# Designed miniproteins, single chains, continued (4), part 47

Each design is a single chain, and the fold is of that chain. pLDDT is the mean over its residues in the fold that is shown.

## One batch from the design tools (miniprotein)

Design m13719
Fold by ESMFold2-Fast:
Structure m13719 (fold): chain A 72 residues (1-72)
Amino acid sequence: SNIRILTLAQLFYMTAQVELELARRYERQGRLDMADYHRRSARALAERALELAERAGDEKLAAQARDLLAEV
């Protein structure tokens, strides 16, 4: 259902934000391998969130996912 797709998109988006924050924290610590791992994870999750948000017709969430992808 559209509600389930939207819920899943929101979960992927929230997880992508957490992964990007972890990447930034590891980068500040000089742990570049860990930063790169979490940055790649954030990108994959944000791309999936964007796909599902567009499919659900949630323009706001799609815009938020695109903004996050620009930061990765």
Scores: mean pLDDT 91

Design m13721
Fold by ESMFold2-Fast:
Structure m13721 (fold): chain A 65 residues (1-65)
Amino acid sequence: EPLERLVVPVDASPETLARIAEALGRVPGVLLAAADPEARTVIVVTPAADAAAVREAARALVAAA
């Protein structure tokens, strides 16, 4: 099935990025979530069918952090 790669910008500490990546990795549909502290981003890989729901979850998690 087609995969989407989502890049979620997060202006936060490396520790907060790691926590957000861990939380995103637990979201249904997420196949991989990895923090990139140098780019201040979290990279998320999900099936294309789940991409919209995962984007919504990512916005909520970033807003809560």
Scores: mean pLDDT 79

Design m13722
Fold by ESMFold2-Fast:
Structure m13722 (fold): chain A 62 residues (1-62)
Amino acid sequence: NKLDEAAKAYAEAIRLDPNNVNAWNNLGNVLKEQNKLDEAAKAYEEAVTINPNYGGAWGQYV
C-alpha cells in the first residue's frame, strides 16, 4: 500500500544519507500512521540526535 511504499522510499533516502533529518522525521510519521509506534519513536529520536533544534522530531508536539 502507499504507506508501505512511502516507508520504503524514506528508508532508501536514509540508506543513501543517514544524516537526512527530513527523511528520518517523515519515516517516523509514516510508521506512526502504520501504528508502529516504537519504530516511529526511534526514527524521530534519530532526527533530533542529528539536529537537536529540529522541531519536526517532536511531530506529536503542537
Scores: mean pLDDT 75

Design m13723
Fold by ESMFold2-Fast:
Structure m13723 (fold): chain A 102 residues (1-102)
Amino acid sequence: MSEIEIIESILKAMKANPDAQPVLKPVDPSLYPEWPKIVDDPVSLSIIEEKVKSGEIKSLEEFEEEVQKMYDNVKKYYPEDSPLVAAMDELMEFVKKLLKEA
């Protein structure tokens, strides 16, 4: 299986995971004007999908780096005790398991 096929499989699994709901789409800065002040490089699953499709993400390592950036952005913006941070922690454990099985 190619690295791109593995990445596409993981993305499909992530999108089906309910913990991914907060990161499916880019954050709307009109609803969250503080977001661009805290997050310099916004990432969502839709942005990662576009980067994979365009060939900007070519390896599992590059994919894992983008997913990690998405996670770090959530942890920068939301309080540590936020349900969104808890959901993101669970999603990251899920992704790490899939990457180890690949």
Scores: mean pLDDT 79

Design m13724
Fold by ESMFold2-Fast:
Structure m13724 (fold): chain A 58 residues (1-58)
Amino acid sequence: GMSDEELERIARGAQEAARLLGIEATFEQALEAVKRVIEEGKEPTPANVVNEIRRLVA
């Protein structure tokens, strides 16, 4: 399983990637997006997590 520290690191990276694309997301939304990506059985890449952030902020 992924550690809380790893989840937070991925979430922060995805939050910054989203910001560069003009998507404003809180850290809590980014962390939730990481958890949802993993729950869906997808690899938590920046692209996969940013796509999930888009769904959360829409």
Scores: mean pLDDT 85

Design m13725
Fold by ESMFold2-Fast:
Structure m13725 (fold): chain A 66 residues (1-66)
Amino acid sequence: MEQIAGLEAAIADHPDDAELYVQLGEAYEKAGKYEEAIKYYQKALALDPDNQKAKEGLAKAQKKLA
């Protein structure tokens, strides 16, 4: 999955960039991999607790696993 691989490479270069973790969570959500999406949204929130996209993505992904 090209988008996910590219984001993982970007995170390796910038491991403290919350926005990259949000984008990776969105990419996993689009791929139907909700457990991975949750993990990356949680990492984004650990770096930036006010990130609205990460909060919304986390809630949405959690509902998909319920």
Scores: mean pLDDT 81

Design m13726
Fold by ESMFold2-Fast:
Structure m13726 (fold): chain A 65 residues (1-65)
Amino acid sequence: MDEARKAIEEARELAERLRELGLDEGADAVESLVRSAETALKQGDDERALELARRAVELGRMLLE
């Protein structure tokens, strides 16, 4: 549970940085994965939420490189 929320927070920070750089499409993609992760948490699927949140973080990091 805490790991998924921490990854969601990191992904949100990465999306904000992408928007600051004018990479709006990248930010939208990361935010879409974050929304899916939050939906999974709301449904009680902590494992799926963590997977989606980690994918959001990975995508955000790749787009900033």
Scores: mean pLDDT 84

Design m13727
Fold by ESMFold2-Fast:
Structure m13727 (fold): chain A 64 residues (1-64)
Amino acid sequence: SSQIDQLVQQVGDLVRQHRQAPPSQRPQISMQISRTVQQAIDLATSNGDYQTVQRIRDRYRKWL
């Protein structure tokens, strides 16, 4: 769905920000990544789209 695509794009942007961030800011960005990934999973689950859930879990496993 368009909303899931937007959340996945936001995760990508946050991962890039995490790489560029000073060590002191990385924990906060990591929390934002984890929350956004979980939002995408929750939305895909509510849609019954378990293939998308699995793809998100596989791609962003380290943030879960």
Scores: mean pLDDT 89

Design m13728
Fold by ESMFold2-Fast:
Structure m13728 (fold): chain A 95 residues (1-95)
Amino acid sequence: GLAEEARRLAKEAIELAKKALELAREALKEEDPEVARKKLEEAEALLEKARELLRKAEELAKESKDEEVRKLLLEAEEVLGLAEVELALAKLLLR
């Protein structure tokens, strides 16, 4: 059903956001500027996809009373927000 699809999309968004967060953090520790830049570009692409998946999950979950869906959407927003802040900071510091 719609709640199952919303859970699937939210979980995928969380995984992409976690990977993006890891890449942004790795870029800050990277000694090769070209490798650091590629990691930031990959992190940005993953976050764009994660945000799109989260938007779709929220749309499907608009009238859902499923507690699991609501918890996953909250977790996804928190992880994605953290990853977006870390990416922005990494871009600023590696400029």
Scores: mean pLDDT 86

Design m13729
Fold by ESMFold2-Fast:
Structure m13729 (fold): chain A 58 residues (1-58)
Amino acid sequence: MEEIKKAILDFLEPKVGKELAERIAENLAEYGKKLIDEGKSFQEALDEALKRAEEMLS
């Protein structure tokens, strides 16, 4: 599950800075983990988490 958090963090850090990116990535990684626990693939969970990240930045 560290992999999904790191992917989200890498996406957000250049946009919002490290401190804010870490807080957002923590929450979205938890959401992505729930999707994986429900039977979604890693890529599907990551895509859904990144979609939420984009919505938060809009």
Scores: mean pLDDT 78

Design m13730
Fold by ESMFold2-Fast:
Structure m13730 (fold): chain A 60 residues (1-60)
Amino acid sequence: MEEIEKDPNNAEAWTKAGAIELLKGNYEKAIEYFEKALELDPNNERAKLFLEIAKEKLKE
């Protein structure tokens, strides 16, 4: 793909919202937001890392 639509602010906004929920201890909501970020940008490494952290926290 030479040029594709990029909405980095959308994926990053969802990642940011998920991180805030993660800090509040709302792990399920954090997971939803990180999943949304990955739907928008599947290669978002930050969202992948935070999703793993949220899943680990949920298992505790």
Scores: mean pLDDT 75

Design m13731
Fold by ESMFold2-Fast:
Structure m13731 (fold): chain A 60 residues (1-60)
Amino acid sequence: MPSPKEQAEKLLEEMKKIEEKGVEAEKNGDIEKAKELAEKYYELLEKYNEYYLKEIEKEE
């Protein structure tokens, strides 16, 4: 199982890929797909913050 830090970094990479796919979907006029990708982006961002905060708390 990867560490919380590694999981957070992986989530950040996935968020960037989803953002790029969302931009491409908008350029292609696939508005529904762009909205779906935006929702997934925010879900991943929430999980990223959870892992990030847990790491900070353990440092204190």
Scores: mean pLDDT 76

Design m13732
Fold by ESMFold2-Fast:
Structure m13732 (fold): chain A 63 residues (1-63)
Amino acid sequence: SMRERLLEEAKRLIAAGYPASVLRDFLVNRLGLSEAQAEELVALVEAGRVAEAVDLLDRLMAG
């Protein structure tokens, strides 16, 4: 589905180390996450907690 492709693209951007601004924009404007959810994910990525960021992303997208 389009949602599954967007989720996989978000994971690719995170894994590739894209800038926080690019991640935030994609998470909010393409995946439809709230600003608060996007900031939490970006904070985990910036802290080097990439596995936790991916887990949180999966949980948010499963609801």
Scores: mean pLDDT 86

Design m13733
Fold by ESMFold2-Fast:
Parts: sequence; C-alpha cells; structure tokens
Structure m13733 (fold): chain A 66 residues (1-66)
Amino acid sequence: MADLYLRLGEIYFKKGDFEKAIEYYEMAIKLDPKNARAWDNLSKAYEQLGETEKAEEYRKKAEEAR
C-alpha cells in the first residue's frame, strides 16, 4: 500500500539514507499519485542530496496533489 511505502521512506530518511527514502517515496507515488505527503517528502529528500531543481519540481507536485 502507498502508506506502507511512505512510512518506509520516512524511516530511511530519518536514518540519512536519502537514496533509499527516494525509492520508497517513488513507490508510494506510483500507487497513489495524489499522495501530497509522498511528493513533499520526495522534495525534501532531493533537497538533502543537493538536487535543488528536482526538489522544487516535486514540491509543486505536492501542492497540486492537495
């Protein structure tokens, strides 16, 4: 379920494994593209990796999904 992948992504984000967090957030979005929280968390993970343009793109997706 999308909620399970979102939670797994949050666990890896908390551990500092941003690449693994991104994988799980992408799975959550694949199952539920209207999951604003997954888009927002994906944006934050890319921000941590220094991918500023991707972070901004996914932040806008989060706002649109609300």
Scores: mean pLDDT 82

Design m13734
Fold by ESMFold2-Fast:
Structure m13734 (fold): chain A 59 residues (1-59)
Amino acid sequence: STEAKIAAVAEEVARAVLADPSTDGYALARELLEREGLPEELLPRVLDEALRIYMQMQS
């Protein structure tokens, strides 16, 4: 489903940033959306979800 793909992309971005804080999360999210065939209009949603996951992983 589209929702599952958004969640997977967001988690991948969050994990990449956790592993390497120099990671360009925006550029990575855009690349992953393209890989999954999802529209670029979902970029803000993916980034918001990635930030939520990132904050949870730090707690």
Scores: mean pLDDT 84

Design m13735
Fold by ESMFold2-Fast:
Structure m13735 (fold): chain A 65 residues (1-65)
Amino acid sequence: MKLRVMEVEPGIVSLGDWGRLIGGVQRAVALSAGKPAPKVEVIELDERTTLVRVEGGEDVLLRAR
């Protein structure tokens, strides 16, 4: 699978909430393109790292700065 690494400075929004937002956007984009909704999993690995897995899309690894 393709993996993208993104650095995020968490303030008011947690890394888990950022992951859910990214997953929601990828789902909305797929549906708008007439594709089935992708399976999205948000996995909090530690306090500074969250993985967003997207079946049929691009996985995103979020790291706190």
Scores: mean pLDDT 72

Design m13736
Fold by ESMFold2-Fast:
Structure m13736 (fold): chain A 72 residues (1-72)
Amino acid sequence: MPSGEELEERGRRALREGDYETAARLFREAAELYSDDPEKVARLAENLAKAYEGAGDLKKAEEYRKAAEIFR
C-alpha cells in the first residue's frame, strides 16, 4: 500500500509531465491518508487546484483553492 508521501510524490511527478488527471487522482488518494493532518491536506488541496486548473476544470480548481484556505 503506498504511503501518503509516496502518492504525493507521484502526483507531483504527474503534474510535471502534464498528466493532470493522474495528478488529481494521486493527490486525492494522498489527502485521504493525511485526513488527520490539516496542514498536509491544505498543501494537497493547493496541488489539486493546480491539477484541475491544468486540466481546464476551473470550477474544481476554485473549490480546492477555497478548501486550502479553510485549512490555513
Scores: mean pLDDT 79

Design m13738
Fold by ESMFold2-Fast:
Structure m13738 (fold): chain A 69 residues (1-69)
Amino acid sequence: VEELKKKLEEALKKGDWISASSYLGQLVAKGGIEEAKKALEEAKPTGKKEAVEMAEKSLKTIEANRKQK
């Protein structure tokens, strides 16, 4: 989980939202939606704005699916 958080932050700093979205999905699988949300919030201040926006959209889709059973 900690390794995925580090990779998420690095991907967002590079503007690689595809890798960032993949790492968010892996974080959800290992630690649940709240862990992924926390990791994204911690990475937002240093990430590229466009990559952060795309990653947020991906996470919201995952969260909606989880909350609807």
Scores: mean pLDDT 75

Design m13739
Fold by ESMFold2-Fast:
Order: structure tokens, then C-alpha cells, then sequence
Structure m13739 (fold): chain A 69 residues (1-69)
């Protein structure tokens, strides 16, 4: 499976994509799906600092989506 470093990088890329791209309903569904997959993988294997980063990223993504809608 993906390494913790790869998962962290994907999380950072997801935040950047959410900030830079125009957010449509289709894109929101895709972002949420990726975030749920990352959360499922990280919750079982990740150290506390990375789990905190995931929680912050989730909140930031939700806030960006709300601002763009």
C-alpha cells in the first residue's frame, strides 16, 4: 500500500487542488471520496502529528468548499 510519506503528500496535494481549482459538485464528491480513503488509511497507521494534520486539512478543505459555493 502507499507509504505514510506518500499519504501526507497526497493530503497536501488535495488541499492545494481544492484551493486552486474551481469547485463543482462533481469535484466536491471526488475530493470527499479521496479524503475518506486517506482518513481510513491514516487512522490505523499514522502517528499523532500526521492525524492532527489530517484533521486540520479536512477542516480547511470544508472551509474552502463553503467559500467557493
Amino acid sequence: GPSLEELEKKLEELIKETEEEEVTEEKIEEIKKILEELKKLLERTAPKPLLEKLEEAEKKIEEIIKKKL
Scores: mean pLDDT 74

Design m13740
Fold by ESMFold2-Fast:
Structure m13740 (fold): chain A 66 residues (1-66)
Amino acid sequence: MIEKIKEIAEEPSKKLNEEVKKRIAKMEEEGADLETVLRETAEALRRIGDIIQEAIAKVKEEEAKK
């Protein structure tokens, strides 16, 4: 069960992680303050939560049908 959730979430999570790294690097280069960086990080964490919830829902629906 958990392995299937991980597989579904893995690619979206990797893409988001790379996106966040690039955004933080750009913000540091532009001299953004810590509050701006933290706000962007909070948005990224919310998106991770959504990805995990969707993966769980997909696995549960598939298991319920089969």
Scores: mean pLDDT 75

Design m13741
Fold by ESMFold2-Fast:
Structure m13741 (fold): chain A 87 residues (1-87)
Amino acid sequence: MDAEAYAEKGEEAYKKGDYAEALKYVGKALELDPNYARAYYILGKIHEDLENNEGAIALYEKALELAGPEDEELKKELEEKIEELKK
């Protein structure tokens, strides 16, 4: 599997509330591509759900830094989440 496939599995596990499985798959995605923006976005969502807003902000900012020009929708979501959590 590639980083994208592992990140997709991580996001599916996150949506089911299985944070342990989500962290496992996101970890595998980052082992294959440590610059994969979507993996940091998924980690940020997990940290946000665990009420670690400072950690979530740092992860969302990392994802925004790594996001490419094709990730316009992801960048918008990241900017909105960072703004919301800083309030």
Scores: mean pLDDT 84

Design m13743
Fold by ESMFold2-Fast:
Structure m13743 (fold): chain A 76 residues (1-76)
Amino acid sequence: MIDEEEVDTAMAIMQLTVAHKYSEDPELAELAEKAIEALSKKDYEKALEYLDKALELDPDNTVLKNAKKIVEELLK
């Protein structure tokens, strides 16, 4: 079975993929793509940095907020 950490990582990647695919802001889309790449490499610290920058551009984005919460749990 897939580990809980891998499941949480997959969910965060899925959320960010949706944000990237439907973003009209190229800077936000690039930050989401970089966060996805960091998560795929299990670099949760870099993923969090990119998510924080994306949230500065769109602070009310629930998809980005949900992804950040998942990444923060993975860092504990």
Scores: mean pLDDT 74

Design m13744
Fold by ESMFold2-Fast:
Structure m13744 (fold): chain A 80 residues (1-80)
Amino acid sequence: SNIEKILEELQKKYPELKSTIDRLKEAVERYKQARENGDKLAEARALFEIVALLEEIRLQTGDSPEVNELIDKIIKEILS
C-alpha cells in the first residue's frame, strides 16, 4: 500500500518512468508473494529485479536527491 503510493508519486513527477514503475510494481508483488509462501529462491530473484529497477529509476532521473529519498522509502517498506 505505502509502496504503491510512493510509486504513483514518482510516476506523476516522471511520466516517462511509467514502464519501469509498472515492472517494479510487478516485482514487488512477486517478492511479497514469495515471502508469504516461503519460496526463498523466488524471493531472492524478485529482490534482485527490484534492486535493478530501482537503479534504472535512479539513473534515468539523474541521481536526483528527491528520487533517492523516495527509493530509500521503497527499500524500507520492502524490508519491513
Scores: mean pLDDT 85

Design m13745
Fold by ESMFold2-Fast:
Structure m13745 (fold): chain A 85 residues (1-85)
Amino acid sequence: DVKKIAEEIIKRFKENAKPDGTYSIEEAVKIIKSVPGVKLSDLEIERILKKYDTDGDGTLSFEELVKAIKEILKKQYGVEPELPV
């Protein structure tokens, strides 16, 4: 169930939210990999996250992170999850 995996990833990011709403690539990889059902390698996840790091500073906004999560799950399951948030 790709939607439930996506919702669990989003929930864990919200639980780790900083006041500025940003996440380091290293922290994002760890949070995504903590969710059961994510089977992509750390390197594949990091590569996708870096595509959305428009500033090149190693941090992602929550909006960039949601886009990256959709690409990660589409690559693993062949279907992009529809996220209600």
Scores: mean pLDDT 76

Design m13746
Fold by ESMFold2-Fast:
Structure m13746 (fold): chain A 80 residues (1-80)
Amino acid sequence: MQKEIDRGALEVAAAMYRQAAINKAKKLGVSEEEIKKIEDRINEFLDEMLAKIDAGASTEEVVAEFRKKMEEIDKEIESL
């Protein structure tokens, strides 16, 4: 049960960050092809983070790592 709750929390956080990143990229005029690549990268990070939770990592630590990766993507979007 706990792993399912932890996964759900991460998935909700990921969905919110993904939506924010896509909306920002659209406002900055990033191409749909590049937006799709960003979305694919976010999905890959989510999969990696979910695997860490399954391996027994702290949800708080995993969410913090995911947030840091999202900040890196946000900076990349600003450079496009």
Scores: mean pLDDT 77

Design m13747
Fold by ESMFold2-Fast:
Structure m13747 (fold): chain A 93 residues (1-93)
Amino acid sequence: GPLLTPPAVATEEDIRRLAEELGISYEELKEMFDSVTSAEEAEKVVRELLKKIIPNPKKVRTLGELVYDPELGDAGSRLAALFQAYRRLKEQR
C-alpha cells in the first residue's frame, strides 16, 4: 500500500507489550478492546487499566512511550488511541 503515517502493523505488538507491562494476559486485554463499542466505553476500560498501573509509575511511563503523541495528552488519551487503532485493524480483516 501507499505510505501510511502510523504503522498499523505495530499496533498488535504494542498491545501484547502493554498486556505484559500491566501483568495481564494478551487475550484479556484483547477482550477488553473487543468489548469497546464507543468512545465512552473506551474511557471506562482505560480508567480500569490505569488503576492497575497507578502503583507502578514505571508502567505508566512505558505506556506513554509505546503510544507517544504530544497532542493526545495524558496516558488515558494515548490508551484510547491504541484501542481505536486496534479496533480498526480488526475491522479490516
Scores: mean pLDDT 56

Design m13748
Fold by ESMFold2-Fast:
Structure m13748 (fold): chain A 64 residues (1-64)
Amino acid sequence: MKSAEEIAEELSRRLGVSREKALRAAEVIEAARAAGRILSAEEIAERAGVSVEAARLAIQLYWE
């Protein structure tokens, strides 16, 4: 699994998401996992302030 920093950097690099929002998306995924919860891409997108497509990519990168 990739770290939150690695996910944020890849998301910023590939989709042009601001570093702050990219890091927020990674943090939301990490927090949900730590709590034993699976969040939908829509929920992650809403919480992080990114597109649903960006949230889906962040999830994909997290599990790689």
Scores: mean pLDDT 78

Design m13749
Fold by ESMFold2-Fast:
Structure m13749 (fold): chain A 92 residues (1-92)
Amino acid sequence: DNEIKKLASDLKKKLESLGFQVSIDIKGNTVTITIRTDDVKKLTGLVLKLIGLSEEGINIELKLAGDTLTITISAENKSKLVEYLKKIIESL
């Protein structure tokens, strides 16, 4: 899906501009974002922002292990995922 791939690329670049090391994987209506940082306090702000952006039709899983945060975003359909990714990028 070219639109989701473009948004994932835009999100990756935005997160990298904030000092994170980022990898993004896309599978269907699910996006998995893996973030690494030496400054774990920056992850706290990102996590709180994502929790504040929770909405119907979007499921967010957060896993923090050491210096690595894994964010899994699943949407009920492609339109919801596209809309939500745009919202995250705008809020960063």
Scores: mean pLDDT 82

Design m13750
Fold by ESMFold2-Fast:
Structure m13750 (fold): chain A 110 residues (1-110)
Amino acid sequence: MAELERFLRELAGRVNTRAAELRAAFADAPPETRAAIDEIVDLLARAAGAIAAGRLEEAERLIREARELLERYVKEGLLTEEQAEALRKLIRAAEEALREAREALRRARE
C-alpha cells in the first residue's frame, strides 16, 4: 500500500512539474490567453491530485474536461498553435499518468 501511494504521488508530480513549466513558458502571454491556459492547467492539476488519491474516474473526467476546454479555446482564437500544442502534450502526459496509475492499482489487487 505505502509503495503504491508513493508511486501514484510520483505520477502526479510528473504532471504538476510539466504544468508549472508550461505556466512559466507562457507567463508573458496576453491576460485572456493566460487565463485560458491557467483554467486548463488547473483542471490537469486537479486530475493529478485525483491520480495521487487513487480516484481514477475523477481524474479521467477532469482530463476530458481539459481536452474539451482546449478545443473550445482553440476555436475561439484564444490560443496560438504553439500554446495549443504545449497544452495537448500536457494532456497526453496526464493521460499516460492515468494509464500507469490504473495498471498499478490493478496489479495491487492481484
Scores: mean pLDDT 87

Design m13751
Fold by ESMFold2-Fast:
Structure m13751 (fold): chain A 97 residues (1-97)
Amino acid sequence: MEERLKAIEERYQKAMEEFAKEDGPKLDEIREQIGKLFDEALANPENFDKLMEEIQKLAEKYKPLIDKRFAIRDEYEAGLGTSPVAELRKLIEEQLK
């Protein structure tokens, strides 16, 4: 049990380090671009519709990166048996044999 928990923790740490190296800069760039577009929208309200469309496109790029980070967390929690979804699946499997 303890060795399995340690392996799960090491996998999580490695996945988070890889995410920080590969996708961390992408998240920072998207967040900076969204911030600049909001500042521009406040300075130039006439461009609001165009700037909101650009923000929406950046949000679509941001979502899969955040989903990837949540997937890493959810896999870690499922491995620990602390995820509500993992607990529910385990209960269903125990009832089905």
Scores: mean pLDDT 73

Design m13752
Fold by ESMFold2-Fast:
Structure m13752 (fold): chain A 77 residues (1-77)
Amino acid sequence: MEQQRKELDKLVEESRKRGEQIASQLPPDKAKQAIQFLDDVIAGIRRGFDAGLLSLAEAKEGLDGVLDWLEQKAKES
């Protein structure tokens, strides 16, 4: 569990950095909304993992999915 928790923390840090890079390409208002949305998703994934509802693989898929969605939204902006 502890090893996987540490791996999740690294995934979250990487996802947050990627999210910040995506947000830097958006207008300021949308950038704030994108970061808030990402932070909410990260919080939900952490809660689900800690509750035993999500595996590390599922958490990674969720983070990758939201980042891909944010990149698509940035292209539409």
Scores: mean pLDDT 81

Design m13753
Fold by ESMFold2-Fast:
Structure m13753 (fold): chain A 68 residues (1-68)
Amino acid sequence: SAEDLLSELVTLLTMALYYYGPSGALEAGVDWLESQGLSRETAEEIVRLILQGDLDKALELLEEALRR
């Protein structure tokens, strides 16, 4: 589900942010979402929303992307 993917992504971003900082976390999250079938543009928007703390909007975009 979108909620499960968001949970996995948040865990990934938390670890990546600790080890690589915001820029490295963005790259890690985007690459992971692309591996899940999302476009780079959508992946970047979702990761930026999570990093700024807007989880509700990130979930909405992820649900929309997975409905295709």
Scores: mean pLDDT 85

Design m13755
Fold by ESMFold2-Fast:
Structure m13755 (fold): chain A 75 residues (1-75)
Amino acid sequence: VDEGEELLGQKKYEEAVEAYEAAIARDPNNARAWALLGEALAELGKYEEAEEYYRKAIELDPNYARARANLERLR
């Protein structure tokens, strides 16, 4: 489990956002980081941003079931 996933599990959503943004800056092709950033934003009530980042995760990994399921729940 990376630092961002630990923060998300602890419900430290703003800190999780910062951790995933740092992970994306290090590796922009990290579909998991995009999806988990979306989850943290959704927990903060930022559904439009969450949708955008779930879509980005799916663009990088079209078979990412977790990102697709989370996107469907926002609709």
Scores: mean pLDDT 78

